Designed miniproteins, single chains, continued (5). Designs and how they scored, part 91

Each design is a single chain, and the fold is of that chain. pLDDT is the mean over its residues in the fold that is shown.

## One batch from the design tools (miniprotein)

Design m19153
Fold by ESMFold2-Fast:
Structure m19153 (fold): chain A 77 residues (1-77)
Amino acid sequence: DEFLKRMTEEEKELMKEYERLAKEARELRAQGKTTPEAQKALQEGYAKAEEYVAQNKLKEALQAVIEGLRQAIELMK
């Protein structure tokens, strides 16, 4: 993937964490454990990420999505 080839090692580690958390969130969603609070936490994470992408801050954008996913997963447990 050309995108991954352009990333720093730190950004690659954040992408791995994102993929791991995204998989966990999908599994919880498939089990019917989605809550409105979990969806809101994820939406807030993506909104912050979009703001960082607009500022060309890819690392901060990844961190924002990861934090949103962590909060959503906690709210689905």
Scores: mean pLDDT 79

Design m19154
Fold by ESMFold2-Fast:
Structure m19154 (fold): chain A 79 residues (1-79)
Amino acid sequence: SQAEALALLDRQIATLERLLEQPVLSEETKRRLREAIDELRALKAARPSLAEVREKLAEISKLIPKEVEQELLRAALAE
């Protein structure tokens, strides 16, 4: 449902925002995380389906360093 899509987006945005609080992250990693948050917020405004959200998350994961991707996967599995 769209409600499920929006809930998944909100959880992923919150996870990325939490990761940005880590002082050890490089400026390049922080920039990529901010770009990912902006893309997810733009998608949320477009009233996406769950399939569209999953596809966008897959696209974003390819652009994020592997260490950040692993943390996102861990957060998704824990929730």
Scores: mean pLDDT 74

Design m19155
Fold by ESMFold2-Fast:
Structure m19155 (fold): chain A 85 residues (1-85)
Amino acid sequence: MLSPEELLEKKLNEVLALFSEFASPATVAAIRDTLQFALNSKNPETRIGMLKSIRDTGEFLATDPKKKEEINKLLEEAIEIVKEE
């Protein structure tokens, strides 16, 4: 079984891959750094806040409704993993 942290990392890597399809390299790098910080932070409120910020960024930058929905879904699932563990 994947640990909660392994499941979280997998979902965040999927989010980063989706951003890489439409965002500039500089934006992708900034998102990668934020997601990495969310993975390494021990404070659940900080982790959730960072994930919500990336979700809002996806809603703002993604013009394709399907990519918006996929990013939102993955980040909502990531937030639930953080809340449970």
Scores: mean pLDDT 82

Design m19156
Fold by ESMFold2-Fast:
Structure m19156 (fold): chain A 64 residues (1-64)
Amino acid sequence: SALRREMDIGVYEVGLAVLRVSARNLERQLKEGKISEEEYRREMAALDERRRALEARIEEIRRA
């Protein structure tokens, strides 16, 4: 149903918001010298991959 579809999208949008908070925390840790640039890039790449997967799922649901 359309309602179920919008609810599922909402759950994924919350997931995207959580990933944005994680990205900001990593940036802060890098600026504070708590993590290396290599570790920062690795962690950010993992978050970007997760974000793209969630965005793709939202698009699939909207097309259905």
Scores: mean pLDDT 86

Design m19157
Fold by ESMFold2-Fast:
Structure m19157 (fold): chain A 90 residues (1-90)
Amino acid sequence: GKEKAEEYVEKALEYARKAEEALRRGDLEKALEYGRKGVEYGLEAVKEGVESKDVELVAKGIGAALAGIGVIAEVSLRRQRLGLPPAPGL
C-alpha cells in the first residue's frame, strides 16, 4: 500500500545517493551494487504506488529507478573504457 511505497521510495533514494557517491570515488563495483538496489526499490515503489493509485508515489519510484539506471549505464561505460564487460542489467 501507500506506506510500503513510501518505504521503498526512501530506500531507493538512499541507494541512489550511495551509488552516486561510490561512482564519484571510482568504486565501480559498489556503484553497480547500490545502483541496482536503487532500481529494484524504485520499481517496487512503482508497483505499490500503482496498487494504491498514488500518482505521486509512482512518479517518485520512476525517478529513483531512472537515477539507478543512470549510474548502471555510467558504470558500464567506464568498464568498457577499461576493456571489461559492460555492467549487467537488472
Scores: mean pLDDT 82

Design m19158
Fold by ESMFold2-Fast:
Structure m19158 (fold): chain A 63 residues (1-63)
Amino acid sequence: LTPEEILKVFKEALKKSTDIEPQVRLSEIFQQLGVTTEQYRRLLKHRDDPEEVKKIIEEILEK
């Protein structure tokens, strides 16, 4: 997945659900991509800031 695809999946999941369950499934997908727990928590904290989310995703995929 490209950074744009990951950002899209993350935003779609949060937009479509207010429940914890979809967020748990998202974390499993991100774990498969090598995203750490700290990086995932940072994405959740900045969920309303698309520029920060994109930057974090790019950092994850680049290093």
Scores: mean pLDDT 63

Design m19159
Fold by ESMFold2-Fast:
Structure m19159 (fold): chain A 81 residues (1-81)
Amino acid sequence: SPLEKLRKRAEEYLEKLKAFADELKAKGVPKVRIQIFVGMRAVGEATDLMLEGRKLGVPQEEIDELIREFNKRVKELLASI
């Protein structure tokens, strides 16, 4: 379904954000800088999810719920750095 495609995209973005954070951490980048870089990328990805959801014809309420869950998981990722 369109919603399942959007959920899969959100999961792919979260996996890539985690990998990016882990890579920066392994390179010794300071925590605050990792949070800024990962946070900025996540904002762009949330915008892409919103636009893709609209393009796929996903109901706005479902897009909004998915973006809220994505943003919550991003905050949890940033707190774990």
Scores: mean pLDDT 90

Design m19160
Fold by ESMFold2-Fast:
Structure m19160 (fold): chain A 93 residues (1-93)
Amino acid sequence: SIDDLINAAKQAIEASREALKKGDVERAAELTIQAGNLLRDVLEKLGMTEEAKKVDELIARIRESLAAGDKEAMRQVVEEAIEYLEKLIEKIK
């Protein structure tokens, strides 16, 4: 269900924030991608194509930072993505 996907995304976001606090930036990135993919499915079901595209762009930027191995850039894009996903959840809930 949509509510189950939103709740799973919220848990992934919280786990990502905890990973950042522990300095595990790569784990935070993986969890943020997971949250983004869960919300992407919700947005697709709701016909929110513009928001879905922005989530796809954020996931791509996180994947690029992971490939580059730049932990500082990775932390910054993960923090930006978490903020966007949290605001998005508030908007669609």
Scores: mean pLDDT 88

Design m19161
Fold by ESMFold2-Fast:
Structure m19161 (fold): chain A 73 residues (1-73)
Amino acid sequence: SLDDILSKSFANMDKIVEEMKKQKASKKKLQIFIDAHIGVMRMLLTSKKVSKSDIDEFEKKLSQHGKKLLKQY
């Protein structure tokens, strides 16, 4: 389901943050990797013929989570 994909995407973003912290990466580098992940997820859902409105809502939720992670980093 889309909810399962969303939950796994959040977990992957949290893992990216943990990996960046271990590397002492800059906030800018973290932002690049988060943005890349969101882009890949958008492409994946498009290839699965998910509706544009559902993709836009999914991307919005990932962007909100990413913004929270960046603020806490």
Scores: mean pLDDT 88

Design m19162
Fold by ESMFold2-Fast:
Parts: structure tokens; sequence; C-alpha cells
Structure m19162 (fold): chain A 83 residues (1-83)
């Protein structure tokens, strides 16, 4: 339902924002682009940007970025069913 979709989007945004301050300016820009695509409902573009973030993230942040990626992939199925 709409409430579950909102909770999921909020969790994804929170996870993205939690890693944001520790990223390079280049990766921070990509996170902003990811959030824009997510809010616009362009889930395919959001996935593409998130894949780029995962590839370019430093090793120290790989676990956090990987967790965000996994959360998004799980959420994408729910988003597509509800939207």
Amino acid sequence: AEEKLKELQERIEKAARSIFPELSPELQKKVEEFLEALRAGDYDKALEILEQIEKEAPREQALEVGSLFGMYLMGLEVIRKEA
C-alpha cells in the first residue's frame, strides 16, 4: 500500500543520506542524481546511477554502499507492484 511504499522510500533516502557526508564531491553529486531519479519515479535511471556509485565508492564505504544497493533492489520489486 501507499504507506509501505512511503516507508520504503524513506528508508532508502535515509541510507543514502547517511553515507553522503563521507563521499567525495563526485559521488555526492551521483547520490543527489540518484535521489532525484528515485523521487521522479525513474527507477531504471536510479538503478543505473546507484550501480555507478557502487563501482566508484572507496573500499572503506563499499559495505554501506552495497547495503544501500541491496535495499534498493529489494525495494524496487515493492515499488513496481505498488506504483
Scores: mean pLDDT 74

Design m19163
Fold by ESMFold2-Fast:
Structure m19163 (fold): chain A 89 residues (1-89)
Amino acid sequence: SVPVPPEAVERLARLREIAAALPGPPERRAEAALLAEAVEAIRRGELDEDAVLAELRAAGREDLAALVRELLAQPELSLLERARRFYAL
């Protein structure tokens, strides 16, 4: 079994809190929360922006790729506000 670091437990707890604040199907709420966290991870240098954008485009989600770039230019937005914007797509 792969050891679960404390930061991963805290990250999962935050993702659950953000998803719970959004209406609608669980899969869509989880997707919005994950994408909001991905924007933060890109800003922290934990994820490569170009790699994230390439994955979204490969999935046919150019709308999500464009929103990731827009939200990276808006550091003042909270994690929940970013999740709401992804959910609105």
Scores: mean pLDDT 78

Design m19164
Fold by ESMFold2-Fast:
Structure m19164 (fold): chain A 76 residues (1-76)
Amino acid sequence: SMERNRAFVEELRKLYEEKKGTLKPVAPEEREELLAEIKELLPEISEESLEEIRRSLENSDEVGARYLRYLLEQIR
């Protein structure tokens, strides 16, 4: 729901504010877990698309990873 999405965005905003200036990059293990979940949910995804997502995760932080996990939960 819109209300639930708003609550989640507020949680991310709080996390960002609490961690401002100290945001951690996505751990390699977490990147591999996220990529595996994407492949499981979207088995027809191309290798090129997966590689682009991998590169995006390598340049993302913990807030970006949390947002991606939320999106994957919406697909399930």
Scores: mean pLDDT 72

Design m19165
Fold by ESMFold2-Fast:
Structure m19165 (fold): chain A 78 residues (1-78)
Amino acid sequence: SMLKEIEKLAEEIKKLGGAPKELLQELAARLAPEFEALQAEVERAGTLTEEQRQALIRRSAELLLEALKEALEHLKAK
């Protein structure tokens, strides 16, 4: 599952000695535009159905997983 993949990435980051400033900056840069897009979708909807709520949760998990993978690879490359 995506949650297990996120958990594995968190453990890899922990093995690297935690979240250095560089990782935090990379995560912020990666996530900011994606969350702005999600915020715009929520504002346009006005109200959320249960299906829309589940879709947002899944999308948030996908974005977090992707950002963690890219940030970890960026740090490993250095």
Scores: mean pLDDT 68

Design m19166
Fold by ESMFold2-Fast:
Parts: structure tokens; sequence; C-alpha cells
Structure m19166 (fold): chain A 74 residues (1-74)
């Protein structure tokens, strides 16, 4: 499993969790594309992380744990 594959799987799991929770997935979709196009670019990684942070926080507030997201990404 490559770092790229793991990152994309995590983004996909996060998008499914966000949809189930009724959250906007636009930021997750943009982050996923950035990671797919430039997975080793630090600027793209930083922007993707910034886009994912508010969604992860909202999911945790709704009862989804980071462990649940990591398990779903496998």
Amino acid sequence: VSVREAALAFADALAEAAKAAGLDTAGIEEARRLLAEAPLDPAAQARAAALLEPVMKALVEKGVTLGDLAAAAE
C-alpha cells in the first residue's frame, strides 16, 4: 500500500462519513484531487489538510472517531 493510496482511501472514507452525517463534501473532494494530482507536494498536502480539518472536527462532534475513519480507509 502506497502513501498515495492510503491518503486517497482516507479521503474517500471521510467523504462517505460526511455524506452520512449530512455535511458538505466539496472540501473533501478538492482535497482528494490535490492528493491524487500532487501527493508529494508539501503545499498540496498542507492545503488538503486544511480542507479536511473542519470536516473531521464536525464528524467528531457528531460521534465519528478518527479510529473509525482509519478503519474505513482500509
Scores: mean pLDDT 74

Design m19167
Fold by ESMFold2-Fast:
Structure m19167 (fold): chain A 71 residues (1-71)
Amino acid sequence: MKAEEEEVLERFRRAVEGVLARLSEYSDEELRQALERARGLAEKLSAAYPSIREEIERLLAEFARAVEERL
Protein backbone atom coordinates (compact mmCIF):
# COMPACT_ATOMS: atom_id res chain seq x y z
CA MET A 1 0.00 0.00 0.00
CA LYS A 2 1.02 3.63 -0.44
CA ALA A 3 1.82 5.33 2.88
CA GLU A 4 -1.14 7.74 2.59
CA GLU A 5 -3.60 4.88 1.88
CA GLU A 6 -2.28 2.90 4.86
CA GLU A 7 -2.65 5.96 7.13
CA VAL A 8 -6.19 6.68 5.85
CA LEU A 9 -7.22 3.05 6.45
CA GLU A 10 -5.71 3.10 9.96
CA ARG A 11 -7.53 6.36 10.85
CA PHE A 12 -10.85 4.92 9.63
CA ARG A 13 -10.23 1.72 11.63
CA ARG A 14 -9.41 3.70 14.81
CA ALA A 15 -12.53 5.83 14.45
CA VAL A 16 -14.76 2.74 14.03
CA GLU A 17 -13.06 0.81 16.85
CA GLY A 18 -13.37 3.83 19.15
CA VAL A 19 -17.15 3.88 18.77
CA LEU A 20 -17.40 0.06 19.01
CA ALA A 21 -15.45 0.10 22.30
CA ARG A 22 -18.01 2.54 23.76
CA LEU A 23 -21.34 1.48 22.21
CA SER A 24 -23.10 1.50 25.62
CA GLU A 25 -22.06 5.15 26.17
CA TYR A 26 -23.83 6.40 22.99
CA SER A 27 -27.53 7.16 22.59
CA ASP A 28 -29.47 5.50 19.76
CA GLU A 29 -29.53 8.83 17.87
CA GLU A 30 -25.75 9.33 18.30
CA LEU A 31 -25.14 5.78 16.99
CA ARG A 32 -27.39 6.40 13.96
CA GLN A 33 -25.52 9.64 13.23
CA ALA A 34 -22.14 7.91 13.64
CA LEU A 35 -23.22 5.15 11.23
CA GLU A 36 -24.43 7.69 8.63
CA ARG A 37 -21.13 9.59 8.87
CA ALA A 38 -19.15 6.35 8.60
CA ARG A 39 -21.10 5.32 5.48
CA GLY A 40 -20.51 8.69 3.82
CA LEU A 41 -16.83 8.67 4.71
CA ALA A 42 -16.41 5.06 3.51
CA GLU A 43 -17.94 5.94 0.11
CA LYS A 44 -15.61 8.93 -0.32
CA LEU A 45 -12.50 7.03 0.82
CA SER A 46 -13.31 4.00 -1.38
CA ALA A 47 -13.68 6.31 -4.40
CA ALA A 48 -10.42 8.18 -3.62
CA TYR A 49 -8.43 5.03 -2.63
CA PRO A 50 -9.71 1.99 -4.58
CA SER A 51 -6.81 -0.19 -3.32
CA ILE A 52 -8.24 -0.13 0.23
CA ARG A 53 -11.93 -0.30 -0.76
CA GLU A 54 -12.41 -3.91 0.43
CA GLU A 55 -10.84 -3.15 3.83
CA ILE A 56 -12.96 0.00 4.25
CA GLU A 57 -16.12 -1.89 3.24
CA ARG A 58 -15.31 -4.73 5.68
CA LEU A 59 -14.79 -2.27 8.57
CA LEU A 60 -18.01 -0.44 7.68
CA ALA A 61 -19.98 -3.73 7.52
CA GLU A 62 -18.67 -4.74 10.97
CA PHE A 63 -19.52 -1.31 12.38
CA ALA A 64 -23.01 -1.27 10.81
CA ARG A 65 -23.75 -4.75 12.17
CA ALA A 66 -22.66 -3.83 15.72
CA VAL A 67 -24.68 -0.58 15.68
CA GLU A 68 -27.79 -2.31 14.26
CA GLU A 69 -27.53 -5.10 16.88
CA ARG A 70 -27.37 -2.41 19.58
CA LEU A 71 -30.37 -0.46 18.21
Scores: mean pLDDT 81

Design m19168
Fold by ESMFold2-Fast:
Structure m19168 (fold): chain A 74 residues (1-74)
Amino acid sequence: SMEDRLAALEERMVNGSREEREQAAVELYVLTLDGRLPLERARAVLDRAASRLDPEWRAVVEKLAAQLEAELAA
């Protein structure tokens, strides 16, 4: 299910290797741009992940959230 997929992406962004974190963030981004996932749901996943991340990766996730919002507003 999409719910299971989003839970897996969140866990990969928090607990994965550097490569797994980057791939999970990219996958969430692509799902949103492809219209398969509403922006509000993507932001919820990013917000939950950000609350659990170290400061370096938190900044990356927050930047991605802002970029998604800007692209969908254009």
Scores: mean pLDDT 75

Design m19169
Fold by ESMFold2-Fast:
Structure m19169 (fold): chain A 88 residues (1-88)
Amino acid sequence: MDAEKLYKEGQELLKQGKGYEAAEKAIDGAEAALRKGDGELALKSAELAIEGAKIALEDPSLIPRAIGLAIRAIGLQVEAELKFGIKA
């Protein structure tokens, strides 16, 4: 998967207020960036996923799913920080 393309798609979805969809794309981007060893992109993508999940939490119908996305995004952020020695 092209991690940079996924990150850009997530950013555009976030600009449109599509927090849940942005978080899903950003999580995919963070996972792809971690696999290719791109710590900076992995961290940026995880942070984007957290922001998307925050927006999704404002919709009561999405709360359980948005909580799951937020937990996954935080896990990816921690993994990127530990693996590459960088901080959010």
Scores: mean pLDDT 83

Design m19170
Fold by ESMFold2-Fast:
Structure m19170 (fold): chain A 88 residues (1-88)
Amino acid sequence: SEDFERMLQQLFDVADVDKDGVISLEEFEKLLKTMFPERQFSREEIEEMFKEADKDKSGKLSFEEFRELMTKLYDELLEQARQARQAR
């Protein structure tokens, strides 16, 4: 949806502190911990997600790679939340 795309753009812009159009692993880690503080992502989990999203092996994420990663992660988190609500 446009709302989700806009949210991702805003999050990317916040993480992209130097405004070079890409985000580093450290910027991505800070972003995830800010967005999902209750998830307590390990460094290893963050590194694995980042590596899978970095299709061109640049060591950084473009907005397109970030969008694909966040879309998959958000869908997975929504499914986990749905299952938790049904179990209550």
Scores: mean pLDDT 75

Design m19171
Fold by ESMFold2-Fast:
Structure m19171 (fold): chain A 68 residues (1-68)
Amino acid sequence: PPPVVTIAMPEASDEVIAEVQAVVDEARAMAAAGVPEREVLRTYLARMDAIVARHRIAGDARIETRIT
């Protein structure tokens, strides 16, 4: 089965949620455009890491990223 990435953001702002949704939508669009799955996943993870770092969520709430 494909790997599942779980990100817990129990007190994320609406803005952070919107940014995460935009990244998901971008990844979906890339997959629909025929971009290889490995490149879609790489881009997705890089953008998610940037959102986490930019909003300093790790300083306000403990964020745990799990890959299963």
Scores: mean pLDDT 66

Design m19172
Fold by ESMFold2-Fast:
Structure m19172 (fold): chain A 74 residues (1-74)
Amino acid sequence: SSDLRKLVEEVLARHGITDPRHIERALEIIELVRESKGSLTRREIAERLGLSQATVSYLTTPLERAGLVELRPE
């Protein structure tokens, strides 16, 4: 959704994240968590998307604070 993209861009920009690649990865994370039918861990997200755990933490922290994702503790 274009509205979701704008919201993600605004949330990430507040944390200094403006790279279009990071925005696309954040949208992929939101979609993945939504499709999971339950919470995923940061490790499971990293494995499924081919990202480092550092990148997942970097993107998911602002998204969790904004209520856009809910993750399972590791």
Scores: mean pLDDT 85

Design m19173
Fold by ESMFold2-Fast:
Parts: C-alpha cells; structure tokens; sequence
Structure m19173 (fold): chain A 69 residues (1-69)
C-alpha cells in the first residue's frame, strides 16, 4: 500500500514540474493532500493516486492558461 509520504513526494514533484503560479501551487497542494488522504484511506494503489494527481494538475494548468490568454 502507498504511504502518505510517497503521496506527498509525488504531489510536490508534479507541482514543481508544472507551469502553475506559486499561489496556484499552494492552493492545489492543499487540495491534493486532502484527496491523497482520502484515496489512501480507501486503500488506493500508488499508481492510482499518481494518475489522479497528474490529472488534477493538468486540469489546473489548462485553467491557468485560459485565464492568462
């Protein structure tokens, strides 16, 4: 089973690789940590958690680009 520490590392790595602003990264990090905690309580695999984190970050990046346009 995945650990909270592994989930936090994936969140931080995914956000650091993103084009999101520092403010958007801080807001999304809190949301993703809460999501990760829920998924871990449901015994989700590390792969499932990673895929969901990446999807959420990609959606946030699309929203940011639309606002900047």
Amino acid sequence: PATREQVEEIIDQTLNQSSLSDEEKEELRKILLQLGDVMLSERASLEEVTAEIQRRVQLAERRQKLREA
Scores: mean pLDDT 82

Design m19174
Fold by ESMFold2-Fast:
Structure m19174 (fold): chain A 81 residues (1-81)
Amino acid sequence: KQWSEEEILKKAEELEKLAETRRKIAELYKEDREKALELAKKAGDVATVQAVENGDLEMIEALAEFYEEQAERLREIAKKL
């Protein structure tokens, strides 16, 4: 299936928001672990929830970086369309 530039950019924006949410969870964990866990559950991502439950901030940051990298890749693809 061929993707339009607009569809690719929309997907990149969604991934950027997913990354922003993970970074916010990591920051919130330092202040209030219970609220960080609630935000992670609301995000609907099992990996992020498990990372918060285990106190694994490095995993939360790695997930944020992963989404940021995927968004960047999509923006590069969109430029070639």
Scores: mean pLDDT 81

Design m19175
Fold by ESMFold2-Fast:
Structure m19175 (fold): chain A 101 residues (1-101)
Amino acid sequence: SEEQRLLILFEASLGVLEIMVSVGVRMKVPREELKEMIDKAFEELREFALEIVKKYPQLTPKIIAMIEETRRRLESIVDKDTAEYIRKRFDEIIEDLKAAA
């Protein structure tokens, strides 16, 4: 189904974000450059998630659950300040999704 395809693609997008953050941390990318990369990835992720929930509002809880799981994994691999920044950005996405559904 299109719903199942979109969920798989969204999960893949979250996986790419995790790899990007992990590589950035391991390569010691400057903090400001890493934040810029994160911001761009978060905007793309937000737009994709919003398109999914607008077309299939019933998927909203599943999309939020996937975001929460990704947040938990990302917080485990970054420093405290970066973790707080990531948390704030995901919270903004979740609020937008709840408002759009």
Scores: mean pLDDT 84

Design m19176
Fold by ESMFold2-Fast:
Structure m19176 (fold): chain A 82 residues (1-82)
Amino acid sequence: ARAEVERLAELGAAGDEEAARRVKRITAYALLQLARELAKTERTAEIERIIAEAERILAEDPPSAEERALADALVAETREKL
């Protein structure tokens, strides 16, 4: 997962716009999934920092309405578990 993201980041840096977009999407959703898993540990400050980083990435290249709804659902589920 992380190695694939790093590979796509290298391709994006080389001028592959599709790879750059895929890296942003994969990274943002991976961070949201990580935050959801960490919710059961009650590391609130760390979880909020991870959510903020994912939101920052999505703000740079806004997703579709459907993808945004999925991101919002993951954030809501994470915060409900805290």
Scores: mean pLDDT 72

Design m19177
Fold by ESMFold2-Fast:
Structure m19177 (fold): chain A 99 residues (1-99)
Amino acid sequence: AVPLSKEEAEERYEFYQKILKALDEIVRELEKLGISREQAESVVVAAFVEIAKAERERKLEPEEVEKIMLETIRKEMEKLGISKEDIEKIIKKFKEILS
């Protein structure tokens, strides 16, 4: 209910820029595993769709956005038949970019 301060808005913008870089890295890592660019991009699109659905219900904090993205990306990678080891490696890289 309280409007964001300029500082909070700038912090959220920087967080979303880091998310975009992390998602680009996920696409690259999936392509290295032999996943097509179209399939790799579908993983990223699924994450944005789940965030958009959650944002319709309420305002999301950056930590909640990250959680929804990681849960969606993990599920989509499992559907593509990617090994648990490769999923964990990709998720670790994503978290490192966000830090």
Scores: mean pLDDT 78

Design m19178
Fold by ESMFold2-Fast:
Structure m19178 (fold): chain A 61 residues (1-61)
Amino acid sequence: GAAARAEAAARARNAAEAALSLGYDDGMKQAEQWAERAEKAETAEEAERYMRLASDAAGVG
């Protein structure tokens, strides 16, 4: 539902922001891109997918 989409998007954004704040450059630029896509996802499944990709790129679980 909408709550699951919002939560996944927020989680993706938090992963990207946390690692960017730590100065981890390569994976973080990728994670930020995935986080933005998660925020714009129309479905919960898409948001979760982008969240997982953001977390994977950032190295943050």
Scores: mean pLDDT 73

Design m19179
Fold by ESMFold2-Fast:
Structure m19179 (fold): chain A 85 residues (1-85)
Amino acid sequence: MDALIERVRELGRKVLEAARAGDLATAREYIDEFARALEELVRAGAVEEASRLGKELADELNRLGYPELARYAEEKMVRAYIAAT
């Protein structure tokens, strides 16, 4: 469990780093990996942690001025939740 949470956090950091560098394609790729790791957390029963981590990423992307990346992340997270349930 803790290893999955740390991987989600690491991927979130990589998304934000790629976005700040202007590499939106790489940011989207890391969002895809983030959503897959989030799905594993939901399947493992860590639904509250997964929800919080996903919201934190979307909120931070919006704060940094990347609303389209935030929307992309939110859509991928919804799909991950549906796939896990």
Scores: mean pLDDT 84

Design m19180
Fold by ESMFold2-Fast:
Structure m19180 (fold): chain A 91 residues (1-91)
Amino acid sequence: MEYYLEEPRKLFEELAEKNKDKPDASKEEVEETIKYLEELKELIKQARIPHQEELIAFLEELKKIALENPKYAEAVREAAELLLELLNTVP
C-alpha cells in the first residue's frame, strides 16, 4: 500500500509548493474536493484492498488540509485523483 501513496504524496507536495502563494480556493471548489475525497473513501472501503486503512488515513489528511488551507484544494484533488488511477490497477 505504501507504493500507491508515494506518487500521490509527491504530486501533492509539488502542487502545494506551486500554490502556496495563490489565493484561497472558492468555497464551492473546497466543497467539491471534500465530496470527491468522501466518494473515493467509500470506493476504497468497497474494494478488497489489503491495508486500506493507510489509504483512508491519507484521504482524511488531504481532507483536513483542504479544510484548513483552501489554497491547497486543487493539489489535494489532483493527489486523490492520482491515487484512484493507481488503485484501478489492483485486481
Scores: mean pLDDT 78

Design m19181
Fold by ESMFold2-Fast:
Structure m19181 (fold): chain A 75 residues (1-75)
Amino acid sequence: MSFEEVAEGVRAALELAREALAAGDARTAQMYASLAKKSLEEYIASQKSLSEEQKKTVEELMREADEILAEAARA
């Protein structure tokens, strides 16, 4: 699986998590954000090297997932 495919899948999961938070469904938001974070972690662990651009994208997506998880925990 390419980095681009993983990043798109993660973005889709984070979008679903944000929609769940907006609907008041913290449990579903936590599920999607956790899945997105796990997918990124597994991809990073499988790679020997990432480009600078890929590393930046991973950092941004991980932060977004952590923000959603924090909001879900406060809801």
Scores: mean pLDDT 83

Design m19182
Fold by ESMFold2-Fast:
Structure m19182 (fold): chain A 64 residues (1-64)
Amino acid sequence: MPDEKEVVATLAIISAAIAGNQEAVDLIEKAYEKGVPIEVLREAHRLLNAGKVDEAIKLLKEAI
């Protein structure tokens, strides 16, 4: 069974890729590698799905 955090990170990466934003993809990968809380990855996924890409990038940069 995949880790819930890995699933959330993967969904956030897919949302960033659909938005065409490579910086957001790279930041989600870095956040996951650095062990940021799952709540940060969930909020990033929510922001990306809402089209708030700049807010997601800011959240990820501040959490790393």
Scores: mean pLDDT 83

Design m19183
Fold by ESMFold2-Fast:
Structure m19183 (fold): chain A 71 residues (1-71)
Amino acid sequence: DPEIETLVEKVKPLFESIFEIETKGKTLSPEEEAKVREASIDGAVDFYGATLQLDETTQQQIRERLTEKVS
């Protein structure tokens, strides 16, 4: 869906910024890194969901698509 892809491109830089801040200078296990990645995706999607007034279905589609791209 081109609309979802555009929103994912908008959300991805915020996810990357959160993930970098949370992981920079830390040695994490693969399990710990995966949890931080999931939390960073959730934080970025929640921020844009609130800011752009996105419905829950759209937020879920962005979350799923972003997870596919960064995993």
Scores: mean pLDDT 84

Design m19184
Fold by ESMFold2-Fast:
Structure m19184 (fold): chain A 111 residues (1-111)
Amino acid sequence: TVDQLLDEILQLVDEIEQIAQDGEAEGLSSAELYERLIPLLDRMSDLVNQALAATKDKEKRRLIVEIDAEITLTRVTLTLMARNGEPGQVVADRVLKNAEKIKELLEELRK
């Protein structure tokens, strides 16, 4: 069940990366990226909390907490950048960097 939750989180990260890449290619605004990405980040947070509740291993719990922190940071950063009217390409680049970090943490969980 934890592995299934982690697979769903990875699928959402891949979808976030695709939206950010499409945003760069299409010239999406920070507001449009916000509307597309926030529901996915909220779903990832729900899945991460479920994974944390289902995980007993201390080191794996630490990595899941780090993933939750990265999701929270992405959500806060995206909200502030959209509010400030940052260019969509700057927002997309920041989201892609954070998605890469989440993927690294997910890979470490799998070993």
Scores: mean pLDDT 87

Design m19185
Fold by ESMFold2-Fast:
Structure m19185 (fold): chain A 96 residues (1-96)
Amino acid sequence: MKELAEKLLEEAERHVRLAREYAEKMDGTLEEQLKAADEILEHNSRLTKAVLELKKKVPDLPEEVKKKVRELLLEGASYSVKALGAIVRALVERKE
């Protein structure tokens, strides 16, 4: 594996892991849920940037790496949906 590709893939995996940890802990107070949502969205942004950089630097990725990247993006997307749900709840509850 190319050193740069390995580093970018590791970075993407790290951000998915951190987003997962915040998603699993998103069950406290509304303020705690919003803080977790912010962290999830930040890590998903960094995940996406790492994947785009990987594609830019290594345009012909092995099939195994493509599958792993797809799995990471889908997992990240699922946590982003959960984060958006927390934001929607906060908007409704803060009005009354």
Scores: mean pLDDT 80

Design m19186
Fold by ESMFold2-Fast:
Structure m19186 (fold): chain A 88 residues (1-88)
Amino acid sequence: SADEALGVVTVQLPADPVRAQQAADTVRRKARELGERLGVEVEVEVDGDTLTVSIRGPREAVEEAAREIARVAEQAGGRVTHLRVVPV
């Protein structure tokens, strides 16, 4: 699709600091891979126990990236608390 979108995925990190760091690193690596593969811009921020991923690009690519990030975050022991894709 030619329509641009903004995706936001918010993840509650595991309570254990070592597991939280591993989960954050896993999500950052996946974000970089998806940016390269799908041509989306991806930013990852960690604030306390919350990790936020922001994704910009074509709507279908953003939707695919958001789903993949959510899946990987949960497999890494995080809990997805918010997932939203909106037109820009």
Scores: mean pLDDT 88

Design m19187
Fold by ESMFold2-Fast:
Structure m19187 (fold): chain A 62 residues (1-62)
Amino acid sequence: LKGSHGRQMGRMLSDAVRAQFRDAGGSEEDAERYVEEVREATKKGISEGIQTANRIISEIES
């Protein structure tokens, strides 16, 4: 998936990941690292970005 939708999805994912990290009590440095990884994955493919975000959220919640 590419184009304008990719850019919008990237922002949504970044916001969601950041919020989840803060809710879970994770460090801000770790949150920024994961947000950056999600952002890069989203640029290359939305499905990868979503998968990465879900995995990260699952890890910080567990």
Scores: mean pLDDT 68

Design m19188
Fold by ESMFold2-Fast:
Structure m19188 (fold): chain A 68 residues (1-68)
Amino acid sequence: FEEELRRLRERVLSLLPKETAESVKNFFDSLLKQGKLSQVALTIALLSREQGDDELAAEARALLEKIE
């Protein structure tokens, strides 16, 4: 799951402005260090939906269901 989360994380970060991406990247790194994989997947799904990437949001939700 960690490697799958890293790929989805990189994809969602590419949708964000540089300064926002930096802040969100630090937040994801913090969650991953804490082992909060489901929270990372949920955050990716929510951010992807907000950026209009329904496909990425669906992939993140599918991964969240596998983690849960």
Scores: mean pLDDT 81

